# Ledger of designs, part 54: designed miniproteins, single chains, continued (5)

Each design is a single chain, and the fold is of that chain. pLDDT is the mean over its residues in the fold that is shown.

## One batch from the design tools (miniprotein)

Design m17989
Fold by ESMFold2-Fast:
Structure m17989 (fold): chain A 63 residues (1-63)
Amino acid sequence: ALRPGDLARAVRDTPMIGRGVHLLREGTLVRVLRVHSDGTVEVERLDDGARGLVDAASLERVE
């Protein structure tokens, strides 16, 4: 399970919903900021700092 502070990778192309809708490409690295009880995860994209909500099922923890 994902926890705040985790580094995660998108396992598929998935929408990231924030101030707008962005496509998070498969393989994109994100920092987990918050995990919500509805199965969504608040993330920050590492390459540009963009933030938004992503389905937790579309992310895997990087070890």
Scores: mean pLDDT 82

Design m17990
Fold by ESMFold2-Fast:
Structure m17990 (fold): chain A 57 residues (1-57)
Amino acid sequence: SSVILRVAAHELGKSVATVRRVLEQVLAGKMSVREAAERLGVSPASVSSMIRAIQAS
């Protein structure tokens, strides 16, 4: 999951910690997938894919 998060963070111009924190808030039910997508500048489908990737790793 670390490699996937680093690649995503680099492509988005954000830190790994920022991407991880946003995804963890979605998993905790504190943020919707759509809100996370808006914060990261990606599609909701991309956020869902990132969540699945970190859960599978």
Scores: mean pLDDT 74

Design m17991
Fold by ESMFold2-Fast:
Structure m17991 (fold): chain A 95 residues (1-95)
Amino acid sequence: HMKKMMQDYMDKAAKISLSKKGDLSVAKNLGLQFNPDAKPIIDKAVKKAKKLGGSGGGFTSGLVSMASYVSGNKKMKPYSDQVDQQGDDKWQQLK
């Protein structure tokens, strides 16, 4: 169910970040175009985000960070090395 939450929050994060003066239209498309090939990466990122904030609120902030990452085209380490490397590649392709 984490993957479903991730998809929902990615879409919400994109909409929220648009209001925050961040170009997250690409992040919104990411949530809408969630591809199953990214599932394993997303699943790991969700597990890390949950550890950072526990669950609920912390989860949302983690997803907003991920959405910001894709729109910013920058390398961040909010999760793990593997997620950063594979996530960055996958997120860049979703642009």
Scores: mean pLDDT 43

Design m17992
Fold by ESMFold2-Fast:
Structure m17992 (fold): chain A 59 residues (1-59)
Amino acid sequence: MERSTLTFSVSANGEVTLLSKEGDLLDPEAAKRGLEIAVEIHKLEPKEITVTAEAPEAA
């Protein structure tokens, strides 16, 4: 299985920063953009957020 993990930091003012990247299955820019939208709409607490995706091993 290929697996990608991205860890982001969300600040109190809604800034999203990539802290770490593992693997190439996730587009960090697309993930960051989605998270920025979620923070704007839902006023998420400032914290670290991890995004994980897995590709099928047989694909």
Scores: mean pLDDT 70

Design m17993
Fold by ESMFold2-Fast:
Structure m17993 (fold): chain A 80 residues (1-80)
Amino acid sequence: SLIEEIRENAEIILNDEEAPARVKALAESILKLIDEGKLEDNIDTFLEAIEELLKREDISEKIKENLEKIKKALKELKKQ
């Protein structure tokens, strides 16, 4: 499911030692809202946050790949 894909990529980010604190905070927020059933109420906020993180040079390409997967899944979830 799209929610499972978002959860898996957020967990990967949270467990990555190279992920900056702000990226981990975003992943924690996503996971919390999935557990509370409120992810869909916050899709646009997360999409904006991910777009800003993707522009940064201090985030590894590996973490950016996980962020892009979350972004694609969130966009697809918004269409449903």
Scores: mean pLDDT 86

Design m17994
Fold by ESMFold2-Fast:
Structure m17994 (fold): chain A 81 residues (1-81)
Amino acid sequence: SEKKKKADFYVSLAEHYFAQGDEEKAREYAKKALEIDPNNLGAQLLLAVLEGDVEKIKSLLEKYTGPRSVVQKKAEELLKK
């Protein structure tokens, strides 16, 4: 759907900024993705990573079947404690 495609585009932008260490812009674009599609797992995962919410990260990773992104890799690192 257009909604999913647009949300996924903002998630890609958020991941780009996250990879650059720009957490402010990463958070901004992840929130924009959730405004378009509140159920977007990639955007939810990125925000959980930025918040350091280990329990939320763990729950979201169990549901995530998409591409292994820089955000997913960072989420897995955070789960190692």
Scores: mean pLDDT 78

Design m17995
Fold by ESMFold2-Fast:
Formats: C-alpha cells, sequence, structure tokens
Structure m17995 (fold): chain A 90 residues (1-90)
C-alpha cells in the first residue's frame, strides 16, 4: 500500500519537473504512471499524487498550446535540470 503511494509520489514529482522544463509529453507520460500506481494502491495519498501529476501535465500542455513557454523556458529548464539529477523525492 505505502509502496504504491511512494511510487505515485515519485512520478508526480517527475511530471512536475517535466512540466517545469516545458516537456508536455514527458509530463503526460509520468502522470499516466502516477495514475497506474494510484489505481494499484487504492489509497487516498496515491490518488492525490496522481491528481497533482495530471495538473502538471495539463499546465505543460496549456503552455505548449499558447506557445508562451519560450520566455519561461529558461526558468523551467533550470528547475527541470535539478529534478533530472534528483532520482529521489527528498
Amino acid sequence: KEEYAEKAKKYAELAKKAAEKGDAKKAAEYAVKAGEYAGKGKSLEAAKYAIEAAKYALKAADKQKDGKSASKGTAAAISGIGAEFQGELE
């Protein structure tokens, strides 16, 4: 049970970092993974993380649609680089 919540949290964090980096495709892929673990864990915590992952994927897609990610792409890339080297949620 806790294991699935932990995995869902990990993928939610990865989705957040991908979204910050402007990578809508990766953010969506990580959101799907978070949802898979939330479904297996059937826990409120895992579900919350899956929802957060979906929110980040949606924000990334919205930025790509607006084409406004160029201006904030540098800040998002810096955040994403930090997350890319953090294989952990701490």
Scores: mean pLDDT 62

Design m17996
Fold by ESMFold2-Fast:
Structure m17996 (fold): chain A 66 residues (1-66)
Amino acid sequence: SEMERKGLEAAELARELRAEGKSIEEIHRELEKKFPLSEEQKEILREIAEKLREIGDEFQEELLAR
């Protein structure tokens, strides 16, 4: 739960920085500065982000298929 919340906070910050015109590498550096994470925590957050993206795309396909 707390890790999920941190993942969403990091994703929201990354999205905000991207909207400001930051590159993905600059966003990663800002995230590491504000949310210094262990390798295990980075792996969990990456998996959450990937799952959210995959689920979103799959539901879009299902909606288009009716």
Scores: mean pLDDT 64

Design m17997
Fold by ESMFold2-Fast:
Structure m17997 (fold): chain A 59 residues (1-59)
Amino acid sequence: SEIEEIERRIEELERRIAELRERLAADPDDEAARKELLEAEIELGIERIKLAVLRVFPE
């Protein structure tokens, strides 16, 4: 289902964000990790909004 697909993406994004935060803790000057972290956090926010909409308006 679409809900299950979004939940899987959220789990994958949370895992990636945790890994990127660890990389930045080890190397604060890692511009690539900083950019990927920002992009992943934005994507996580979007996926969470989609999940909330689908849970309120199930079709």
Scores: mean pLDDT 85

Design m17998
Fold by ESMFold2-Fast:
Structure m17998 (fold): chain A 91 residues (1-91)
Amino acid sequence: ARRGAELALRAGLIAVKKGEGELLLKGIGAALAAIGAIAEVEFRGESEEAARAAVAAAEAAREVGEEVDEEAAELGEEGLRLAREALEEAS
């Protein structure tokens, strides 16, 4: 969950730097969701709740990344893969 959330944060921050208007706001949303997922890991450890938060953050980061920047899209996709694996292990 932590690594997936950290990759989602990196993707979201790239979208904030390169996005404009609605894409900038989506990038901010993805970055904030990723920060929330990292906080869940700090508070609860590698838990199902943390993994679900990381999946949501990575999905948002991948979606905005696909519209803004190839590196952001790739980081979001990898973050989503890791977060989904963590969710399967936690379930």
Scores: mean pLDDT 81

Design m17999
Fold by ESMFold2-Fast:
Structure m17999 (fold): chain A 86 residues (1-86)
Amino acid sequence: MDAIAAAVQQMADRRIFNDEIQQAARQGPQQFVQTYAQFVVNNNSDINSVIDRLRHIFTNVFKMSDSVVDQFIGMFRQQIQNVQQQ
């Protein structure tokens, strides 16, 4: 199982996000990234604060390696940029 997929599933199980984002997380990493990125952009959230929170959760709660966390954060940042360009 992909480490990113496992982390996203654990986030869904712990109810860390709102119901819409939790439902997307249960569908998998791609749906989670798309839904959460759209939510962050639509709500004018501080992207750096969101990234810091995700990094903290993955590193300290789920004990993911820095390389896996960096890959996920990179994917999330790219999706935020794609949403902002539309």
Scores: mean pLDDT 72

Design m18000
Fold by ESMFold2-Fast:
Structure m18000 (fold): chain A 61 residues (1-61)
Amino acid sequence: MEIDPVVAKADIYEGMAGVDERLGDKEGAAELYEKSATLYRQAGDEVRAEELIKKAEELKK
């Protein structure tokens, strides 16, 4: 069991984005999903990063 600090930070931003989305702050949620995606990409999780980028794009509609 090894927790990468970058992955931990990405997880926090993803959680915060989910809260903002539920509160109706789509713009704030999209920004946090983009930050989370950047951190997951830095950690080598390209699949999760791509999923979060798509979610952010959907919120910007």
Scores: mean pLDDT 81

Design m18001
Fold by ESMFold2-Fast:
Structure m18001 (fold): chain A 80 residues (1-80)
Amino acid sequence: PPPAVARLVLRDAAGNEVGSVEMNGASAEELERLLRRALAAAGLSYAVIQSAEWRPLPDGREYVVTFREREAAEAVLAAL
């Protein structure tokens, strides 16, 4: 069987998707570590995040992270 879908989704404050990355078989902790590393690599902190929520998928989960500024979301996406 295929591994469970695990996805990090980056959104701007208007709710538009800036980008996403899939890590099939990844745990919640691994997606949170990926976000933390990408923030650090972009020189950003959690202060740029407006909200972060977990959503169930039929075959896995997604971590939907909404940024206060679109430019911060784009910088994090580039660091992923």
Scores: mean pLDDT 84

Design m18002
Fold by ESMFold2-Fast:
Order: C-alpha cells, then structure tokens, then sequence
Structure m18002 (fold): chain A 47 residues (1-47)
C-alpha cells in the first residue's frame, strides 16, 4: 500500500529509521510535518 512507500521515502529523505516512523491507517503527512517532508521531497526531485 501507499503507506509502505511513504515510510520508505520519509526514512530515506529525513535519514530517520523506519522504526521511528509510526505510520498508522489514520496517519497523514501533516501529522508528520507535511511542510518539512514536502520540501525535502521536492529538493530530491529537483536534484
């Protein structure tokens, strides 16, 4: 599911272990800091 993909991306982009990323069925990007993650993802894409 998309949650697994999101976990991998967040872990790689932020350098945070997947274990620290608690993604639940109700988890959203805003709950994890959407602005921060969005900016990081954009930087990687533009790189």
Amino acid sequence: EEKERLKEILGRVLGIPKDELKIDENTTLYDLGANDFTRRLLEFRLA
Scores: mean pLDDT 58

Design m18003
Fold by ESMFold2-Fast:
Structure m18003 (fold): chain A 72 residues (1-72)
Amino acid sequence: MLSKEEIEKKVEELLEKAKEYEARGKLEEAEKELQKAEDLHLQNNLKIPKEVLELSIKLSVRKLKEAVEKVT
């Protein structure tokens, strides 16, 4: 298993990448980076940080809005 210190560092890097992609409108790439951060926490039985959850909700809402606008 990765150390808690290594997990925290990787999650911060992934969260930064996700925020950068979200700011650029690259929602799928943002979601992939955020999913990697969530998976790291879940695989190591750690609580998912509030910032990760907040960004996840924001991306989901934004993707849903785009999907609705594309369909009908």
Scores: mean pLDDT 76

Design m18004
Fold by ESMFold2-Fast:
Structure m18004 (fold): chain A 114 residues (1-114)
Amino acid sequence: MVRKDARLGAAQLVVLLAENYSLEEIRKLLEIAGMSDEEAREVLKEALELAAKTGAAEGNFEKAKEIMLRIVRYMQELLGMSKEEIIKILEEIKKKLDPEAQKIVEEVIKELES
């Protein structure tokens, strides 16, 4: 089982990698960490939450949306998750966020529904 500290660190790294790096590099990160699909799902969920919080704090909503959409792609391609399952995760994350961060999550959900 992955420790909470290691999971948070992996989520931070996923947010950084999502700007410039490939699906294969994210896969390698999760494999090196020895994560199960369930643990990988939790890391990607925390990365989505972190991207929304950071974007709201920096006032860069478009960049945060792009990072979140890349993490959504990792969930689809690495974990085989459906758009419906990912939207449920985004709605769950939204409940934990400040109003500014919630707006970013709402825009990501709208993009997925398009």
Scores: mean pLDDT 75

Design m18005
Fold by ESMFold2-Fast:
Structure m18005 (fold): chain A 68 residues (1-68)
Amino acid sequence: MEEYIRTIAETLRKMLLAAGVPEEEADRIVKRVEDALRRFYETGDPEALREVSEIIHEAQERLDAKRA
């Protein structure tokens, strides 16, 4: 489980940095995703997966707002 979460987190962080997201912001987004995935694996709560999608969507909107 931890290794799987770590792999997803590392991949996401690399993608965010490649897209020009600052390290501080990328780390914040990655931590939120890690926490949500960990909650899903520990509790089986399907809403945790929706939270992951919402976090990614919020990050996308924030990047779009900076361009506008």
Scores: mean pLDDT 75

Design m18006
Fold by ESMFold2-Fast:
Structure m18006 (fold): chain A 90 residues (1-90)
Amino acid sequence: MARRAREAAYRGAKAAAEGAKEGNAAKAAGGAIAATGAAVEGALAGEEAARAAAEGAREAAEEAKKEGDEKAAEAAELAARGAEGAAEGA
C-alpha cells in the first residue's frame, strides 16, 4: 500500500510540474488534485501510506526545483504541501 501511495503522489506532483511548465492549467491542477488525493487515500489506509504519499510528492517537487523551471517548481511544491497536509491528519 505505501509504495502505491508514494508512486501515485509522485506522479500527481510531477504532472502538476509538467502542466505548469507547458502552460496547461488543467493538467497542473489535475496533478495537484491527484497528489493530494493519493495522500488522503493513504491516510485512510494508515499513517505509513500517508507518509509515503507525502514523500513521493516531495520527491517530485525537489526534481522540479533541480530542473530550474520556476513555474514547475512552484506547482510541484503546492502539490507536495497538499499531500503533506493530508498525511499529517493520519
Scores: mean pLDDT 79

Design m18007
Fold by ESMFold2-Fast:
Structure m18007 (fold): chain A 98 residues (1-98)
Amino acid sequence: MGLVAMPEATEEEKELFEKATKLDNENPDGSPDARKAATYYTTAALLLGVLGDVETAKEFLEEAEKYARKVEEINPKAYEAHMLYLEWLRLRIERMKT
């Protein structure tokens, strides 16, 4: 078995990741819901990048979004960062379908 070949990141993917990382670093949230969201989308990134498992990655992103939304009222900028990470991973999924 070889490593799954990932398509090279687009400028849109890079921009979303940079914006997400900046917001996350400026507005850190250690709450259980924020950490759960991060766990789900980080696992989705590994499922895509290592295994090419698009179906399971989509399920993990849906769970990540549910936890991210719980953060919105408490830390709206951390919520924005989480949503940008989800958009970045959703763009990667669309490129892997083709």
Scores: mean pLDDT 77

Design m18008
Fold by ESMFold2-Fast:
Structure m18008 (fold): chain A 73 residues (1-73)
Amino acid sequence: MAPEYEATVQAVIPLPDGNTAVTVAVTNKNTGETALIKVILDEKGNVLSVETLAGKADEKARKAAEEAAKKAH
């Protein structure tokens, strides 16, 4: 069974350059482990960067954060 992630947007911060910083809490539903991930989006909603601020985030957790950030933009 592949790990399933629940992504919850914690903060959406507009940046002076037109980019948006979105902080997402991503919880692994199988383990209950939570990671905090920061996603920077451009004005068009394209992902510029993904940074894990706290916890462990695999590729699927980072992808879940990117999708949640795009929906919040």
Scores: mean pLDDT 80

Design m18009
Fold by ESMFold2-Fast:
Structure m18009 (fold): chain A 71 residues (1-71)
Amino acid sequence: DIDEFLKKIDELVVKLFNAKSEEEIKEIIGELKELLEKYIDDPEVLEMQLKSLEEGLPIILENRKISEEKE
């Protein structure tokens, strides 16, 4: 059900913004990818969503890693 999928996406996004370590961020991103693969049956839609995640993931990781290493 897409409503349940969107709710889980929102929950994981909130967890991602509250994540304190690079390990936690990577784990949450892994869960996001699994969630997309589990709930999206259309391979074309899945590919589009994974591309969107790949676009955002390095920015989130870089920003969080810089914050963690700086102080």
Scores: mean pLDDT 70

Design m18010
Fold by ESMFold2-Fast:
Structure m18010 (fold): chain A 99 residues (1-99)
Amino acid sequence: SALEEALREAIEHLERAIEAARAGDAEAAIEHAREALLALGRAVEAARAAGAPQEVLELLGEAMGHAAAAIRALEAGDLEAAIRHLEEARRALEEALRL
């Protein structure tokens, strides 16, 4: 489905962001996190169109919040905080895929 495709795309971008952040490449991590946010936007639209449960929309909101927080942490040079936020975003999306 369009929702599953967007969720998987967002997870892939978050995984690339985590890898870049762990390598100390803040610019690459920010780029991948921004791509994850774009995929999350498509996932929200697809979820609403499909009449997804409120729990799915809440998990997407949590993932977006964490991805945005990760970008701010990366811009501040806080790689450890960025990695934690990216991992929390990924966990929320993995939970959404199980629903």
Scores: mean pLDDT 91

Design m18011
Fold by ESMFold2-Fast:
Structure m18011 (fold): chain A 58 residues (1-58)
Amino acid sequence: VAEEVEKILKEEGKPGLAERYRDMLERIANSPVDPEEGRKIAEELYKKIKEGREKVKA
């Protein structure tokens, strides 16, 4: 999943978003925040990245 997102963002000229996505996941993993809440945040971020890709396709 993360690899797929990174590849998509780089191919569409958004490498910075791919780096931010990875950084976000790392912060969540080391955060005092509940892991389940962190997972939901990661899912929302991934959804926004996919939405950007869909707009390019459309």
Scores: mean pLDDT 63

Design m18013
Fold by ESMFold2-Fast:
Structure m18013 (fold): chain A 70 residues (1-70)
Amino acid sequence: IASRITGLALRAIALGDDETARELAKGGKYLDQGDGKKAAEYFRRAAELAERRGDRDLARELRELAELAE
Protein backbone atom coordinates (compact mmCIF):
# COMPACT_ATOMS: atom_id res chain seq x y z
CA ILE A 1 0.00 0.00 0.00
CA ALA A 2 2.88 2.43 0.77
CA SER A 3 4.35 1.91 -2.73
CA ARG A 4 0.92 2.58 -4.27
CA ILE A 5 0.57 5.82 -2.28
CA THR A 6 3.99 6.98 -3.53
CA GLY A 7 3.17 6.09 -7.15
CA LEU A 8 -0.17 7.91 -7.09
CA ALA A 9 1.40 10.99 -5.43
CA LEU A 10 4.06 11.16 -8.17
CA ARG A 11 1.34 10.83 -10.83
CA ALA A 12 -0.67 13.68 -9.26
CA ILE A 13 2.45 15.89 -9.19
CA ALA A 14 3.22 15.01 -12.85
CA LEU A 15 -0.34 16.10 -13.74
CA GLY A 16 0.22 19.46 -11.96
CA ASP A 17 -2.15 18.54 -9.11
CA ASP A 18 -0.27 19.41 -5.92
CA GLU A 19 -3.51 19.52 -3.89
CA THR A 20 -4.35 15.87 -4.66
CA ALA A 21 -0.75 14.85 -3.83
CA ARG A 22 -0.98 16.76 -0.51
CA GLU A 23 -4.21 15.05 0.59
CA LEU A 24 -2.76 11.68 -0.45
CA ALA A 25 0.34 12.34 1.71
CA LYS A 26 -1.88 13.17 4.72
CA GLY A 27 -3.73 9.88 4.21
CA GLY A 28 -0.41 8.04 4.16
CA LYS A 29 0.58 9.56 7.50
CA TYR A 30 -2.68 8.44 9.13
CA LEU A 31 -2.20 4.94 7.70
CA ASP A 32 1.30 4.83 9.28
CA GLN A 33 -0.37 5.74 12.61
CA GLY A 34 -2.83 2.82 12.25
CA ASP A 35 -5.83 5.06 11.53
CA GLY A 36 -7.27 3.44 8.41
CA LYS A 37 -10.57 5.34 8.63
CA LYS A 38 -8.82 8.75 8.70
CA ALA A 39 -6.50 7.60 5.90
CA ALA A 40 -9.52 6.56 3.78
CA GLU A 41 -11.12 9.98 4.38
CA TYR A 42 -8.04 11.78 2.97
CA PHE A 43 -7.76 9.35 0.04
CA ARG A 44 -11.43 10.07 -0.79
CA ARG A 45 -10.68 13.82 -0.65
CA ALA A 46 -7.77 13.25 -3.04
CA ALA A 47 -10.09 11.30 -5.38
CA GLU A 48 -12.65 14.15 -5.34
CA LEU A 49 -9.94 16.69 -6.24
CA ALA A 50 -8.64 14.49 -9.07
CA GLU A 51 -12.19 13.99 -10.43
CA ARG A 52 -12.86 17.76 -10.41
CA ARG A 53 -9.70 18.23 -12.52
CA GLY A 54 -10.87 15.56 -14.99
CA ASP A 55 -8.24 12.99 -13.93
CA ARG A 56 -10.75 10.12 -13.82
CA ASP A 57 -8.23 7.26 -13.84
CA LEU A 58 -6.35 8.79 -10.90
CA ALA A 59 -9.66 9.38 -9.08
CA ARG A 60 -10.69 5.72 -9.55
CA GLU A 61 -7.36 4.42 -8.20
CA LEU A 62 -7.60 6.79 -5.21
CA ARG A 63 -11.10 5.49 -4.39
CA GLU A 64 -9.80 1.91 -4.56
CA LEU A 65 -6.96 2.91 -2.21
CA ALA A 66 -9.49 4.39 0.24
CA GLU A 67 -11.45 1.09 0.34
CA LEU A 68 -8.22 -0.85 0.98
CA ALA A 69 -7.23 1.51 3.84
CA GLU A 70 -10.55 0.89 5.62
Scores: mean pLDDT 81

Design m18014
Fold by ESMFold2-Fast:
Structure m18014 (fold): chain A 87 residues (1-87)
Amino acid sequence: AAELLKEGLRTQAEEARALLPPEAAEEVVELLERAIEALEAGDYEAAAEYAGEAARLAARALGLSEEEARAAGEHARALVEKLAELD
């Protein structure tokens, strides 16, 4: 599960670089890289936090409201936590 999750986060980083404005892409990619580092350290709580913040910032960069961006971040966090349980 952790390897599949890291692969998913790496894919999200590539998509952020392709789809977001450069300034937003850099911040989102940095957070996704921190999430991957946290997963490698076994810190699933930190990984969920970083993945959630990356999703929130990406949603805002795509023009979603702060409320919608918060929901996207909460969803991403929950997904990381759920995938960690399956390992």
Scores: mean pLDDT 82

Design m18015
Fold by ESMFold2-Fast:
Structure m18015 (fold): chain A 80 residues (1-80)
Amino acid sequence: LVEEAEKYAEKAVEAARAGDFETAIEYLKKAIELYKKAGKEELARKAFAEASIAAAEAARERGELSEEEAEEAIRLAKEL
């Protein structure tokens, strides 16, 4: 479960970096579900934070988010 969840979390981050947010959300949901089934809520939170940071950086690079908005999103994700 944990190893499988980690693979989905990595795929979510990769998709987010590529700007494929739909795929990133799908993989992230799967990773979180698997981590919760394993009783690893902390790892689920970490996976969400990492994917959110990657998505904010990708959105900033595409001009969909200002640098200030991206930094705020990253800060909030780290506080999860």
Scores: mean pLDDT 75

Design m18016
Fold by ESMFold2-Fast:
Structure m18016 (fold): chain A 88 residues (1-88)
Amino acid sequence: AEEAAEEAARAAAEAARVAGASGTREAAAAGAAAAIAGAGAEFQARYNPETSEEAAEEGARRAREGAESGDGVEGAREAAEGAGIAAE
């Protein structure tokens, strides 16, 4: 279950590296997206294990897309929202 949170954080962090946004606001936003997606997924996985895994995967995908496009802030927001909604 917690592996879903790890996957979300890892995917977002790797996307930030691929984008080459190091030491910038884009890198900070991607890091925040990974932290938000990971923390959210981990927290909810303890309450809703099965649905939280799908939420974490969706969150990771959104965070990765946001970081890659340079819209890390929007990606972080959508990742957190998607994880929360999917984990019903």
Scores: mean pLDDT 54

Design m18017
Fold by ESMFold2-Fast:
Structure m18017 (fold): chain A 55 residues (1-55)
Amino acid sequence: SMEEEIEKLVEELVEAALNGDKERQREIYKKLVELGVSEDEALRRYLELAERRAA
């Protein structure tokens, strides 16, 4: 489903950020925007998941 693809991309975005992979972060972010996820929503989902993984 679209939501499953979005969730997977957000997980990959967090992994790319943890690895310092700027190029992969840009690619994943672009895919999220293509799927209709606004910049604000993508950032919100990213921060929420990153906080959960840092706890």
Scores: mean pLDDT 81

Design m18018
Fold by ESMFold2-Fast:
Order: C-alpha cells, then structure tokens, then sequence
Structure m18018 (fold): chain A 62 residues (1-62)
C-alpha cells in the first residue's frame, strides 16, 4: 500500500511524511505516463539514486 511505502521512505531517508507522500504521488504520475527517466530525476532531488531506484521498482510492481 502507499501508506506502507510512505512509512518505509520516511524511515529510510529521514524525509517528512508530507514530502515523501508528494514525491511518491508525482513519481507515480510520471510512471503512468511512461516517463521513468523523469521519475528517477525527480526522486534523486531528495533521495540517493539507490533509494530512488528502489522506490520506482516498488511503484512499478503495483
């Protein structure tokens, strides 16, 4: 669920819940449009590349 993903991202990165929720929502919207590269770029503004790739893999598996 998105709630479980938000909690994991907050614990892993130290981002606020609000920021994590916004980033996940925006990344999901980009993935729905087929814009993996833009989703990755967006996430790497606030998390490491490794964490960004992990988040994207979780979103794609849903």
Amino acid sequence: SDEALVQEIVERTGLSREVAETMIRMARELLEKGDYERALELLTLVVSREDAEYILELLLSQ
Scores: mean pLDDT 82

Design m18019
Fold by ESMFold2-Fast:
Structure m18019 (fold): chain A 79 residues (1-79)
Amino acid sequence: KGAELARKAAEAGREGNAEEALRLAGEASLAAEAEGDFRGSAGAGAAALAAAVGLSLGDEEFAAELAAKAGEKAAEVAA
């Protein structure tokens, strides 16, 4: 479940939707934690934080790119 959400976060990031990517990365982190996948949870949480920072700086494209890359990495670790 966490890996599925992480992949959806990566897809949203690739589509340039930084807000949706951030939301899905956060959900992926919580889902992975609930499943006992603390490595995947930490990765997805780091992705959400990176996207939030990008958004706070007003760089939505950079935030989306960071969320996409981190979401893909979290999905790989969770698999």
Scores: mean pLDDT 68

Design m18020
Fold by ESMFold2-Fast:
Structure m18020 (fold): chain A 89 residues (1-89)
Amino acid sequence: ANELTREAILLDAEASLLVMKASILLRFAPESDRKKAKEEAIKLLKKAVKLLKEALKLAKEAGDEELAAIFESNIKALEEEIKKLEEEL
């Protein structure tokens, strides 16, 4: 249980770094590079979703229902953001 929870938290930390990188790219891209920044941000956010889905599986296996609910919520939020960015391309 503890090892699975620890691994899930580490995967969440990696996903959070990818989300932060995507946010920086979107915030600081000049207007001429905006499309390229969105495409790169989408790739980073899709990687973050993949890591969070792995974290969710580990949280469920550990029986941590509260942690699993947090990951499910975060996955849904990121998938909605990806969809919005893809619609803007």
Scores: mean pLDDT 88

Design m18021
Fold by ESMFold2-Fast:
Structure m18021 (fold): chain A 58 residues (1-58)
Amino acid sequence: MKEVDEAIQRALEASRAGDVDATAEALREIFKANGQNPDEDTVRALAEALAAAVAAGW
């Protein structure tokens, strides 16, 4: 299917494992597929927030 579907799955798995770096990479793939190019600080902050949310029981 679309690259975005695989990137979403990868982000979810990485977040559950507490792997912020892998989560950030998956988020970059999602943004790229949508024609967006956010700065590195934004991607990193989102990856950290997602990993923290999963650690808090999401």
Scores: mean pLDDT 75

Design m18022
Fold by ESMFold2-Fast:
Structure m18022 (fold): chain A 68 residues (1-68)
Amino acid sequence: SNVEAAKHVVDLINSGAEEVEVRLADGTVHRVRKDNPTALTGAVLDIIGREPERVVVRADGKEYVFEN
């Protein structure tokens, strides 16, 4: 679910991740840093608004894959 992908990005930042990479199926990449709320908002809006077929979230050497 794209809602679950967006929530996971927010949860990672709130849990202390310094940087989260969000990759969409079309090749779009968002790099979200803890100190940049504008980048977080942009990533969330792309995940929810564009309804990508796949979202890949990477933080702290871990990868999370969300299929829609």
Scores: mean pLDDT 82

Design m18023
Fold by ESMFold2-Fast:
Structure m18023 (fold): chain A 59 residues (1-59)
Amino acid sequence: KVEELIKEAEEYGKKALEFSQKARDALDAGDVDTAERYIQEAKELNEKAVSLEEEARKL
């Protein structure tokens, strides 16, 4: 169902925001390596969210 894909996309988007916040916290603490890892995770989660939204739109 379209609603299931939208819900899953929202969950990935929420996780992406959480990792973005963790990246900022790590950057503020001077841990650049950890911040870069969290930024990469957030990017991948956002890409998954966008893909699911596009899939839902086609149904």
Scores: mean pLDDT 82

Design m18024
Fold by ESMFold2-Fast:
Structure m18024 (fold): chain A 82 residues (1-82)
Amino acid sequence: MEELKRRIERYEERLKEAEKKGDLIAKAEYLLGIAKLYKELGENEKALEYLEKALEAAEKAEESEKRKTIIEEAKKLKKEIE
């Protein structure tokens, strides 16, 4: 699964950029993306760790439609894994 690992690396780089900018919504979005990819790899424990980080980042962000979508998707994915 070289493709999935490459995509995780791309999200990790974007996550670093979002952290430099203090963009909590972008941070949450990239953390959710990483979690989805770890689930695809069957690494459910890592997926759950990244989902918790995504929810934490989103909850600290200002209220927006994008924030609501990220929180909803993260909660749905967490229920699928647990």
Scores: mean pLDDT 83

Design m18025
Fold by ESMFold2-Fast:
Structure m18025 (fold): chain A 94 residues (1-94)
Amino acid sequence: APPRVELSGGGTYRVGEPVTFTVRNLSDEDVEVELYVAKEGSSTPQLVARVRIPAGGEARVEVTLDEPGTYYLFARARSAGGEGFSAPVKVTVE
């Protein structure tokens, strides 16, 4: 089956304040996770972090956003079973 991952975190932050996310691997396989950020009005999602998470494990990932705005972050997970995506998490930077 494709890997299942959950991304949690989000909320309202100040410019330059570290934003911490938790990525959970709900799969029976180790996954390679890429965390992407899409700013409202941006043309393409940007890769901001990579982490490997063992089967059933979790990782904390810290991202700093240096421009005010609304952002959506999502995790892309890859394993031998294929590719899966988390639901997006909203971050507001003031």
Scores: mean pLDDT 85

